# Designed miniproteins, single chains, continued (5), part 83

Each design is a single chain, and the fold is of that chain. pLDDT is the mean over its residues in the fold that is shown.

## One batch from the design tools (miniprotein)

Design m18868
Fold by ESMFold2-Fast:
Structure m18868 (fold): chain A 83 residues (1-83)
Amino acid sequence: VVSRLQKLTSEVSKYTVDQLIDKLLEIVKNAPSDPQALQQAMDIIDETVQKKVSLEKDPKKKLMLEATMGVIRMHFYTLLRQS
C-alpha cells in the first residue's frame, strides 16, 4: 500500500483529478490492518491530495479532492479506533 501511494504521489501531475480519486479509493479498499501502516498511508494520501490541490486551477476540482480526502480520513479514523 505505502509503495503504491509513494508512486502515485510522484506521478500526481500525470493523472486527472477524476483518475487520481479513482486510484486513491482503490488503494483505500485494501487498507492495511496495522495501525502504524494505516497512519502512514493516511499521511501519504493527505500529501498526495494537497500536492494535487496546489497544482489544480479549477475550484470545483479542488473541492472534489478535499471532499474525497474527508471521506478517506473518516474511514481511516474508524479503523484506527477499532485497533
Scores: mean pLDDT 75

Design m18869
Fold by ESMFold2-Fast:
Structure m18869 (fold): chain A 85 residues (1-85)
Amino acid sequence: EELVKLVKELFEARKAGDSERENQIIEEIAKLLGLPKEIVEKLFDSIEAIRNKTFPEVKFDLSKLTEKQKEAIRKFVTAYAKALE
C-alpha cells in the first residue's frame, strides 16, 4: 500500500514538472525496495516511455541484477500498475 501511494505521488510530481519532489519520492522508493536510486529512475523512465509509445525498444539488462533486485523491480512494476487503477 505504501509503495502504491509513493508511485501515485511520483506520477503527480512528474505531471507537475516538480523535479525536486520527483527526486525525493524516487529516493524513498529506492530505500523501501532496497534498490539503487539510479535503477528506480531508469525503470520509471522506461515504463513511462513505453506507456507514451516513446522508444519502446529500451531494454534492461537483467543479467547484471541480483535475484533480490529483480524481485524488488517486480514489486515496483506491480505497484505502478495498481497506481494506474
Scores: mean pLDDT 75

Design m18870
Fold by ESMFold2-Fast:
Structure m18870 (fold): chain A 82 residues (1-82)
Amino acid sequence: SAEEIRRRIREIAEEAISLLPEDAAEELQRELDFLLRDPRASPAGIVQALIDRIKEYAAEGKIPKEEAERLIERLRELLEEA
């Protein structure tokens, strides 16, 4: 269901937020809240936005690369189940 997919997206995003420095965590939390509450946002669009942001944080050294890759894989697998 769309509700189950959105719940799992939130869970994965919250794991990413927990691994980020405070400023980046607050930024990602605001983006997540916007994406999940926008009635026009598709699950695929939400997943892609989160993957792009996690990749950016990993490139900046704000999240460990191994953790970023694990989270991105889980987001991609979730999209395939939709």
Scores: mean pLDDT 83

Design m18871
Fold by ESMFold2-Fast:
Structure m18871 (fold): chain A 71 residues (1-71)
Amino acid sequence: NAMEEIDRVTRGFAIGARAALKALEGVELPSHETARILGRAMAIGMNLALEGKSDEEIEKAVREEVERLVA
């Protein structure tokens, strides 16, 4: 079902981006690094949503990835 797939992808991207922005709160980075991290987070969110992961699981995975990237 194309509509269900589009909904999952859109939701995954949104959750990924939001979780990454939250994890980056208070972190000083060049704009190009912020864009790179957001792109990775959105891709992770999309893939996990397509795998049927919950919003909480997606948020946790993205947060942990972003924290690792900025450590």
Scores: mean pLDDT 83

Design m18872
Fold by ESMFold2-Fast:
Structure m18872 (fold): chain A 79 residues (1-79)
Amino acid sequence: EVVYPEEEVKRKKLYLALKTILLYEKVRELGIVELGDIAEKALELARKIIEEHPPSKEEQEEARREVDRVLEEYLRELA
């Protein structure tokens, strides 16, 4: 019954896009996974969204921490 305002929905999509970019960039940097065409197109779309609605410094830091935490857990499970 609670209707989220458009800005809240847009912000959640932006945060998800930011996390996706940071995670894929990190994984690619570590050489664990080779990104395919679909992933590259998804990253391009996500970058465009971020350029139109740049995340705050706080949102960037939170997303980086979340990505680092998720990647750390993933790497530990694979070890």
Scores: mean pLDDT 65

Design m18873
Fold by ESMFold2-Fast:
Structure m18873 (fold): chain A 88 residues (1-88)
Amino acid sequence: SMLEEKIEELREKMREAALAGDEETLLEYQTQLVALVNAEIKDPEKAAKSSVLEAVVWYLSTLSEELREELLKTFSEELRKKVLELLK
C-alpha cells in the first residue's frame, strides 16, 4: 500500500540520517513515522491487516533504551500498548 511504501521510505531516510550523524533530521523523520503509524492504529481493522506495526517494532528494537523511551512518549496510548506487547 502507499502507507507501507511511505513508512519504508521514511525508514531508509532515517537510516541515512543516522549514518550521517544528523540527529535533527533523524528526529524529524522519526516524528513523521510515528504520525503515520498513529493514523493507521486509529483504525484497528486496517492495523490488523498491515505489516507497518511490525516494521516499527523491529526499528525500535534497534534503538538505545533512551531513544526508544523518548519515541514511545510521542506515541498514542493505543500504539504504545501494541508496541510494548510486541517488544516482549
Scores: mean pLDDT 67

Design m18874
Fold by ESMFold2-Fast:
Structure m18874 (fold): chain A 87 residues (1-87)
Amino acid sequence: MKKYSEEELEADLKVAMAQIKAGVLKTTNPEEYEKRRKEAEPRVREAMEKAGIHDPTVIERAIDMVVAGVPLEEAVELAKKAYEAEK
C-alpha cells in the first residue's frame, strides 16, 4: 500500500543512515573512504546525469550512500525520489 508521507520519511531516514555510515568510515578509515569514493564517483555521476540530476548536494549524498554499501541503482533511486519531492 503506497503512503507518500511514509515513503518520504523512509527515504529520508535511509539517506541519513547512509550518510552516518559514510561519516563513520571517513573518520575511522579515511583511506578506505577515499578509495571507495574515487571508485563510486564516476559511476554515480554518470547514473545521476542519465537521471537528469545535476544538483551537487544530491550527487554527493548518492556517492556517500554507495560508499556506505548501498547499491548504485538503489542510491540513485533514493536520490531521484528526494530530488523530485523538492521540485
Scores: mean pLDDT 75

Design m18875
Fold by ESMFold2-Fast:
Structure m18875 (fold): chain A 81 residues (1-81)
Amino acid sequence: LEEALKKGQEAARKTAKEETGIEVPEEASVEEIVKLLVEKGEFEAARAVINKYQQVLLENTEDEEKRQEIIEETLRLLEKL
């Protein structure tokens, strides 16, 4: 799970930069990245970040209960948009 979270956060930062050109702090969580993008009016980029984060986490998570938690958490992030 820790490995999956690290890969997910890295993918989220990369996606934010690719979509907007905005430099995101290396230590920023996915929640902080999404908040930053929303504050800048970049709602489509925020959705792309959340979708990529979910994809990477699910690809690196074997446990079905953890996979369900990932889906629920990412749905909560999407609801904030």
Scores: mean pLDDT 79

Design m18876
Fold by ESMFold2-Fast:
Structure m18876 (fold): chain A 73 residues (1-73)
Amino acid sequence: APPKMLVVELTEEGKATLVTEDNETRNINDSFEATELILNALKNGEVFVLLDVDKLTEEQKEQMIERARAAVG
């Protein structure tokens, strides 16, 4: 079966919102906590991740990339 879709949207303030395929919304106070949850799911091949990078600062993009590299390396 295809993996489930998960969307992460980050605000200017670094707050994160996760939306599942069932339209369940989960508010995360820490954007890095949201990234950890997504990367853990990806390790099991359980979710397809979309990230709206247009709403991220360059610093936030860099930090999320570093977290992703740490999770796989």
Scores: mean pLDDT 54

Design m18877
Fold by ESMFold2-Fast:
Structure m18877 (fold): chain A 106 residues (1-106)
Amino acid sequence: QVLTDEQFDAEVRASLFAMAYAISARAAERLRRSTSQPTPLQLQLLQTLEETRALAEEGRDLALQAAQSTDPEEREKLLAKTDEIWKQIKELNKQSDKLDQQLKEQ
């Protein structure tokens, strides 16, 4: 398979979003399995993880669209949207880390 630099960048971004999706999905599933009656703090963590999953899925879709686009302007706009989504995921990850730490301190 021959990849252009632009196609390679888009495919790397898609892979990073796929990993973020898998990590948040696994964390949410473990939290759901740990209790049938989650506390408000556990529910907030679960909501943050599920929001991360949704953003990661959106980011992956946009990155795959960029990789398949033959229009340079369209590709640039799609990649810019993936950058914005990635910033949001980073902020949600900080929130998840704080909530997880609070749960461990109880």
Scores: mean pLDDT 86

Design m18878
Fold by ESMFold2-Fast:
Structure m18878 (fold): chain A 61 residues (1-61)
Amino acid sequence: SNLDQLQQQLNELRQQLAALQQDAAANPPTDPKQQAILDATITVLQAGVSFLESLIEKYKS
């Protein structure tokens, strides 16, 4: 993928993360299992953001 495609994917992941955090704030889970799933999902999205940021940095070099 080219730099523009990676930047688009990064922006999409950032939007997904923001939307998930907003929804969690409005509708917080009351079930511990549901909370664990939410926490895991946020962790995966954060890892994806970091990965794409690293790739974009390499493409700029």
Scores: mean pLDDT 85

Design m18879
Fold by ESMFold2-Fast:
Structure m18879 (fold): chain A 83 residues (1-83)
Amino acid sequence: ELKPQDFLEAAKRFKEQVEQVLKDESLSVEQLKDILKKARRDAKGLIEEAEKLNVPKSVIDEVKKILEESLKKLEERIEELEE
């Protein structure tokens, strides 16, 4: 029942959620680290599910790019706040 489009939509929702987190200036470094840990698990799970369902490589590569760019932004924010 899951279509390739559903994985792209999930990746876009993931990106939007990360952008909302990054705009929340009230979050502590510890809270951001917990969010990053969960986000890494969610991203890995989404990629593994797409691979198991034989989603086209082009779609998986686009999903990976969106997820990796989002995770990198969270990591960079944590590094900025730890200074």
Scores: mean pLDDT 85

Design m18880
Fold by ESMFold2-Fast:
Structure m18880 (fold): chain A 80 residues (1-80)
Amino acid sequence: SALEELRRRLAAVDREIERLREQLRQLQEQIQALKNQPATRDNAVRISALGIQRAAIQFELARLEREREALRRQIRELEA
């Protein structure tokens, strides 16, 4: 049914959000560890690269959170 399909998609989105939140946490820990090191050119390059990865994950996370809200609304409408 349409409701079962939406619930399955919601579960998949929830799993992906959990995965990305864990990746974001690990990236933030790596960035903080590097910031605790001396301000070298090598460390600045690594922080920049990790910052780009963090921004990409934050963008994808925001997109998935909007998709989750849309799916939750559709499910509520079909359960009415």
Scores: mean pLDDT 90

Design m18881
Fold by ESMFold2-Fast:
Structure m18881 (fold): chain A 82 residues (1-82)
Amino acid sequence: SELADLVETVISRLDSLSAEEILGVMEELLGLVETEYPEAKEIIELLREGIERLKAAKSAEEAREIALETLKKVLELVKKLE
């Protein structure tokens, strides 16, 4: 799955990204999912909730933890879509 590969790539890059870069990548991923998989409402809602949590993050470490938690949940749902 292209979406699963993309999510795994983002996860692998989190340690090298700033909080602002993580937010930008998550917003880009949300836009992609809304366009290519508009029926994936649960994934869209998870990404939106993750983005709102990221906006409230006070450190790069907190941002990475929030993004990782969100992306792991997204990846599980993507894998169920086959």
Scores: mean pLDDT 85

Design m18882
Fold by ESMFold2-Fast:
Structure m18882 (fold): chain A 75 residues (1-75)
Amino acid sequence: SEADKLIDEILKLIDEAIAALKAGDWDKAVKLMKEIDKKMEELATYDLTPEQAARIKAAVAELQKAAAAALAKKA
């Protein structure tokens, strides 16, 4: 489905953002996070299955965890 394709794109961007955060590349991480936000706004127009919603929720939680760890290293 179109929603599944969009989810796959978001998951790839999240993986790239986590990698950028771990590398300390803040400029790249910020750009990727803005792209994720745009695609998440598109995804909000779809009625997701519980399984689709769970996949996105898990990936976003990992991104948030990586961002918190990266911020702690900067402080």
Scores: mean pLDDT 86

Design m18883
Fold by ESMFold2-Fast:
Parts: structure tokens; C-alpha cells; sequence
Structure m18883 (fold): chain A 64 residues (1-64)
């Protein structure tokens, strides 16, 4: 099934192709880009972009 996380703390945009995420946003991991970054889709806004795996681990909780 899809790999889904809920954002628990704000994640600011860190550069081009990165997403800014807010608490309460729900994201799906679409692809692992490399050892540091994942491509995610914000299921609330429909936006796609990169976040760091560290931000995914630190500022989100897995829900599916």
C-alpha cells in the first residue's frame, strides 16, 4: 500500500524542487531520489516535491 505520513511540525522549503509543509498536511512518499531525499506528494494541496529523509523522520509520523 502507499507509504503515508502526517506532518507534525513545520518543514520549510530548503530550495528549488523542495516542498514547504505545515502541521496537519498528509504526504505520500512516491520515490526515494537518493540516500538523503525523497519525492513526496502533499495529499492536502496536491503539490509534489522533495523533502529530506531527516525531515521525514523528525517532523512527521507514519500513518499507513
Amino acid sequence: GPEVYRVTLPIPSSGPDSLALRPGDVIEVLEEVDEKYVLVRNLVTGEEGLISKEALETYTERIA
Scores: mean pLDDT 86

Design m18884
Fold by ESMFold2-Fast:
Structure m18884 (fold): chain A 91 residues (1-91)
Amino acid sequence: SIEVIEVKDVKDIPAAVEQILASDADIILVRTPNVGLARMLAAQLEKRGATLLHEGENYLILRLPDGKVVVIVSAEADEEEIERALELARR
């Protein structure tokens, strides 16, 4: 299962972290406006025990301690990059 979350600003990061950790989905796709915000979110998830699996130009993939996978994409990511990131998340 996939849950989609949108993070628009730095101030949304704390709520997004809690939503991600509380999700029942196997994969969580997070949309951000830019790669900088994506990296900030990833850093907060890593502080909560997540492990960075892959880093692309416009995406980051992390595994949560409970085995769930988080795919963070920037607005610069095209459909092919998003599809590639989701395929990597399933491995």
Scores: mean pLDDT 87

Design m18885
Fold by ESMFold2-Fast:
Structure m18885 (fold): chain A 103 residues (1-103)
Amino acid sequence: PLRDVTLALGYVVRAINNLKQGRIDQAIRDAQRALHHARRGRRQARGISPRATRHLDRAIDHVQQAIRHLQRGTPRDVQQAIRHLVRAGRHLRRGIDLLRSAL
């Protein structure tokens, strides 16, 4: 779980940085990679830490919302996507901390 959750966090950070540079398509690809790794980490975390699993569920929801906003593509949607990705990053960091404590 730790490896996949850490990769998900890295891709969330890359997506935010690409959005700051106006690279919307790259940010969508990075967010989709973050979602893939977050889902893998969440499945692996289920038997280890219920608390980490809940944070990963919230992170997954925020990444999915960010992707939907980016696909709509308005300036307002880009701002909403950044907010969702920041929230996803906080939940991923909390999930990492909880998994480190449980492993």
Scores: mean pLDDT 90

Design m18886
Fold by ESMFold2-Fast:
Structure m18886 (fold): chain A 87 residues (1-87)
Amino acid sequence: MEELLERGREAQRRIDELTAGMDEEDREAVWYAAQRGAQKAIEEGRVEDAPEEAVRAAEEVARDPELREKALEELRKLKEEEEKLEE
């Protein structure tokens, strides 16, 4: 657990640095991709790889405008669902 916690903190810091110069929507898309990367690792039974998968997903989406657009579309759909639930 000690190493996993440290990797988790490093992953959050790296994603924050990666998104520092981005527009708010792009930042949200990258963070959303990171969460999905971590979730995929957990679902595959590789919880120890969750921080690394989060960073990998964030880096891929941050450097690829096409992947960023897809992540933004997914995020928009989730926000619309949340808005309906809050109303």
Scores: mean pLDDT 77

Design m18887
Fold by ESMFold2-Fast:
Structure m18887 (fold): chain A 65 residues (1-65)
Amino acid sequence: SEEALLEGLRALSAGRREEALRHFLEAYRLDPEFTETLLRGLAEHDPATSEAARELLEEVRREAE
């Protein structure tokens, strides 16, 4: 849901990495394509969060297996 995704973004912007991961995992279970697209966009286009977003995307993909 958009709620889980929004909570993940809030946690990420606040530097709460583990909290962000939990919310993005929930978002990924509900809508994997949209969540992946968003995290890829952050990794490519937001220099403030690009490293964290890339790591989160890798972790989310790994957990989904």
Scores: mean pLDDT 79

Design m18888
Fold by ESMFold2-Fast:
Structure m18888 (fold): chain A 83 residues (1-83)
Amino acid sequence: LSEELRKEVLDGLGLIFRGVLNIMSKGASEQVKQAAEQTAQKFEEYLQSLLEGDEEKAKQAKEEMEKSLQQMDELLEQQKKEE
């Protein structure tokens, strides 16, 4: 794939996930919103490393993204139980 096409795919996927996270954080606490923003950033780093073909960087970014997702999920679960 051309670099231009790769960038468009990355931008599109990033927008979709940021949109989903933004919807999930609507009415959520400041902590959940911050966690969602951090998760979106880690996801973009993971996709970028995959497009670059850097296996080591991709593995590290995936682990950081999974950790961030777990933290966000825990915060959301606490919010749902307290509502």
Scores: mean pLDDT 70

Design m18889
Fold by ESMFold2-Fast:
Structure m18889 (fold): chain A 89 residues (1-89)
Amino acid sequence: GALIEEARALVEAGRHDEALALLKEFIESLNEENKELVREAIKLIMEGKHEEALKLLEKIPGVSKREAAVLLVTLAALSEEQLKELLKL
């Protein structure tokens, strides 16, 4: 969706804090089951298990395979500290 695409553009521009704010908005829009899918995907990204993380992101209802790939790349560009902030949601 538009939030994921805008967050990706902000990361590419080096505006990581603004991208983090949009990603928080996206995650907060999800129900608890789908938030847990994102949290598990973030943990896998932090472990370098990007292919396994992608499979979890693809399970989120309303997220296309393309959007899941964009979300993965966007999350993988964030610092460990920023990823840990998303895990608190």
Scores: mean pLDDT 86

Design m18890
Fold by ESMFold2-Fast:
Structure m18890 (fold): chain A 89 residues (1-89)
Amino acid sequence: MEKEKKIEEFYENEDLESLLHELDIGLYEGDEKLVELVIEKIAELKSKIEGLDKNDVMEALKKAVEELKKEGLPHTEEELKKIEEKIKK
């Protein structure tokens, strides 16, 4: 699928900003498969760049995603900032 190829491209280019944008799109659309894929790629990228444990990053991202789902997932700058701050260096 084209979306999956785009996410792989962002991961290979270490483009965290684009991965976060795709995560927000997946959440807004209710595409759980896309959300899971993006979370995994963000966690892999953060682990690779920062030497963090991949599972810890995945758990933190999943927690943030569940909180956003409870808040009704407005496609806003605040939502993107919350996700980004959870995984930033």
Scores: mean pLDDT 70

Design m18891
Fold by ESMFold2-Fast:
Structure m18891 (fold): chain A 106 residues (1-106)
Amino acid sequence: MEKEVQRAEILGESMKGMGEISLSVAKTSVENNAKRGDKLDDAEKSVETAEKSVELVLKNGEKLGEASSPEGSEVIRKKIEEGKRRGEELLKKIRDLYEKAKKEQA
């Protein structure tokens, strides 16, 4: 059980790290596109990457749950939900940056 909790924490931290990198890339992409006045392709790809990171955490969480007892899997589920929540918050920030640039026709 302790090792499974550690794995869930690692998955949560990995998703957070990937989301933070995606947010940084999206911010830079949006700022550059605002100056160019045209394309948002890189920002869109950063949003897609953040979405895929959330999907990856959920998929790995399911595998951990399959190997665990019903009682033990509850702790793992909570850790995965925490990671998912953080990823969704980062994804929202990326979306907000993208939509702001789009409205400004940058």
Scores: mean pLDDT 63

Design m18892
Fold by ESMFold2-Fast:
Structure m18892 (fold): chain A 59 residues (1-59)
Amino acid sequence: MSVEELAEKIAAAVSPEVAEKVRELGAKSKDLEELKAQVEELALTSSFEDFMAIGKVLS
């Protein structure tokens, strides 16, 4: 799985506003571990529904 593939899977599961931020993180991340860490931090500042969706994709 590429960084772009993971970013798109997460973006498809979350709200449009959070999806845009996830795609930006995907473009900036050098590897999957960095993207996962950045998206987990984004999830903590997101709505409960987006937080749960991100957690489910990453688990």
Scores: mean pLDDT 80

Design m18893
Fold by ESMFold2-Fast:
Structure m18893 (fold): chain A 110 residues (1-110)
Amino acid sequence: MDEEVERITRKAVEVLEALKAGDYDRAVEIMKEALSEPDPETQARLAAAVASAIAYALGKDELANEITDAMSNKDYKKAAEIIRKLAEMVPNPRLQEVLKEAADLLEKYA
């Protein structure tokens, strides 16, 4: 659990730094890495953490907190709905696409 939490935290920080630098391509790659995780539970947690970090980077703190709260309650369907809403607010089409993929993943896991 501690090693998984550390890995999830590192990926969230990496995507925050990428978006702070305006590197949308790197943010997309980080989300694609999360979506490629072979363990379904770790995949869902990584995808949600990266999406929450993207929300924070874009100044959507309320959406970031709602994603985190939904995941803490194991409400993957609600987390997916919030991530879809975030995708509509993202100016980069590729980042919007991978956020929609993350939402689809969480709905499937629910």
Scores: mean pLDDT 84

Design m18894
Fold by ESMFold2-Fast:
Structure m18894 (fold): chain A 65 residues (1-65)
Amino acid sequence: TSRDVGMELAAVGAAIEVGIELKVEVKGDTIILTAPASDPEAIEKAKEVKRILEKDGYKVELRIE
């Protein structure tokens, strides 16, 4: 849907601003971000992306793999 595209673009934009490449998925009303467990810096940057998106009113789930 157009809403799903908007949520995905918001997540990708925030990731670019923070300077990280993240796997982004949208399921229903939730943005799912996946960060590699082997990279503590990437995890911290992913948490920043989550914070930015949640401040804008999005529901965000962060997965560590």
Scores: mean pLDDT 79

Design m18895
Fold by ESMFold2-Fast:
Structure m18895 (fold): chain A 85 residues (1-85)
Amino acid sequence: SSMEALKKEAEEILEKVAKELKEIAEQSTPEVARLLDKAVVAAHAGNVETMRRYAEKAAEALEDEELAKRVLELAKIAGEANQRV
């Protein structure tokens, strides 16, 4: 069904978001990495609300404004994908 296809697409988008957040965590301070790791765990669990919450906290702690913007954009992409299911 189309609903199953949309759910699969949302899961694939969450996996890509989790991968990008993990790459940012590897370049970040331990505090930011801890928050991003929690976002990654939430993304793998399909918990978009929790993922966005930790991503937003990580963005607030990020000294690099461009990386903070990227983290927020990734959270937005995941949220929009989840709304289509």
Scores: mean pLDDT 83

Design m18896
Fold by ESMFold2-Fast:
Structure m18896 (fold): chain A 81 residues (1-81)
Amino acid sequence: DELLRRRAFLEAARSNPEYADLVRQIEKEELERMKKEGLSYEEFIRRVVDRLEAWLRSQGKDDLLEELRKKADEIVEKMKK
C-alpha cells in the first residue's frame, strides 16, 4: 500500500517534463547507493520520494507537492480497480 503510493507519486512527478530529469537524477544516485549498501527496492523508492519532497519544499513548491500527492492518490485508486 505505502510502496504503491510512493510509486504513484513518482509517476505523477515524471509526468511533469520540468521535473522528469530531476527524478531520473535522484533515481540514478539512489540506485548506486542501493548497490553499495544492499538496500531493498522499497527503501530505494522511499529514499527517492523523500529526496524529491525535500527538494520541492526547499524551492518553496509546497503547492506542487500537495498537487503531486493528490495525483498519486488518484493513481492508487485507479490501480485498485
Scores: mean pLDDT 80

Design m18897
Fold by ESMFold2-Fast:
Structure m18897 (fold): chain A 99 residues (1-99)
Amino acid sequence: KVEELKNMSQEEIEAKVPEIIEQLFSDDPEVRRKALEYARAMMDKLSPESRVRVANALLDATRDPDEQLRLDALFLAMGIVGTMTPEERAALRALPPRP
């Protein structure tokens, strides 16, 4: 499933972003888990705009009722935010204050 991303163009991967964001909030925890796997696999291939969109969705997914999915969403969100430019971070919702 995530191996499909190996053969996709950047345009094809970006076209999947809205679907993956929708799946992160599915009523089915298995669908949400798979969406997290796709988000993780596509992280390095996202445009700055898509990266912000995915990061915002992952921050929302940290409220998931499943504890493991919450942790996976948090760690993935922190990873993607850590690679962002200052301009990308300015577009994120609810950034924590810097120490």
Scores: mean pLDDT 74

Design m18898
Fold by ESMFold2-Fast:
Structure m18898 (fold): chain A 91 residues (1-91)
Amino acid sequence: SALSDVLKAVAEAIAKGDLLKAVKILDQAVKDGIISKELADKLLEAAKAAVKGDEKGAKEALEKVKKLTDDKKGLEALEKGIKEMLEKQKL
């Protein structure tokens, strides 16, 4: 689905630490009507926390995302991308 594809693309950007790409994906998805501004804001919170190595902030933002969508494939990809980025911060 379009929603799953957006969440997977955001997950890949997070795993690579590419916040600028995550922002561009989210802005386009809102313009295309695929996701709400609210969901985009929570996804960006998760991305920023993950890239900064803020494990607690990333988990809290992810729980907010789970309240706004039930897309299992997209959420699984997002959780994996966040975990991968957090592990990179540990070296």
Scores: mean pLDDT 87

Design m18899
Fold by ESMFold2-Fast:
Structure m18899 (fold): chain A 77 residues (1-77)
Amino acid sequence: SKKKQQELLERARELAQKALETGSKELAIEGISYLGEALSLNNGGVGGMMKGTFLNAVVAGDVDLAAQSVIGIADTY
């Protein structure tokens, strides 16, 4: 459903923006999760691969990169 995808993308953007403002790894991980769910509605393989890559960035301490990437991809839709 396009409506469900837009709802998930908006949640992903909100969480990623809060992660940028606060430096929170937890919020970045939640944003990545919602983005992955949104992408899985169109292309499940891309959503899964992207989640792995961004979670690795967060673990490495690059919360800003992960959060900006979530926002950038969500804004494409």
Scores: mean pLDDT 77

Design m18900
Fold by ESMFold2-Fast:
Formats: sequence, C-alpha cells, structure tokens
Structure m18900 (fold): chain A 112 residues (1-112)
Amino acid sequence: GLKPIDKEKVEKAIEYAKKAYELSKDTDPKAAEDLKKAIELLKKALETGNVEDVKKAIEKLLDALAHMVAAGNDEGAALALQAIAHAAASLGLSPAEVNRRVSAALKRAEAM
C-alpha cells in the first residue's frame, strides 16, 4: 500500500547525513560524494513524497558507511548509521531488514 513518508524522520536523516558529510568531506572523498547524493535524494523525497528516492538514499548512505568504516572514520560511520535508521524508519522498514543491509555494507568495508 501507498503509505505516506514520515517527513520528520526524513528531515532527521538529512541532519545526520549532513553531520557525517562534514566529518568526511576533507578526508574521505568517496564517502562524502555518496553522502552528498543521499542528501539530495532525501531532499527530493521531502518535496515529492517519492518512496523510491528514500530507498535510493538508503543505498547511498550504506555505501558511505562502508567507505567511512574502511577509512577508520568511526564518528562519521556512527552518524551515517543514524541517518540510515531514520531514513529506514520513514518507510516503516523493520530493524531486521536494516540490520541485514548494514551487515552487508560492513562486509563490503572489509574488502576495501
């Protein structure tokens, strides 16, 4: 069913993603670029209500998480996890689904 996006949770996801971006922009250009793309997608979702833009943003946040973990940016990674949690909650995704996707991102970080 077409459930409306929880816009307050999307706004919190943007806030955490911006904080993660500020911690990564000078030291981790790959994570910074993924965070920038995620922020743009989340802002678009606030304007359009499009669930697919939030889903794409979560993918970019997971990519940024992998790069930050690989770079040893633990503070940035923690902020990206908060952004992922709020973005996923805006769609009503289960904690189990979020944990599976985070675990996959952490496995990618080990290969970087």
Scores: mean pLDDT 86

Design m18901
Fold by ESMFold2-Fast:
Structure m18901 (fold): chain A 94 residues (1-94)
Amino acid sequence: RLEKVKEEAEKLKEALISIGVSEEEAEEAAKRVVERAAADPSLSVAALIIGEAIGVTMRILQEESGVPPTGRESIEVEIEGLRLAGKVLKLIEK
């Protein structure tokens, strides 16, 4: 149901803010989950939330690094992004 999607999106927003994501970025991620779920009800809400958690954390780490990832740096950014996404997902499961 759309109301449950909004509740899960709100949890995603709160979890993202708790790991240091800006309120604006967290709000946009939550909006994208709701919009995509509304546009295509066949999409898994859990998959949308996982995708946004990974996408936002990876983008912010890439943006914050200020350097193009190359070799080892690329791997470190990817590992950190996955670790933060995992933390976000655990907070939502709470």
Scores: mean pLDDT 71

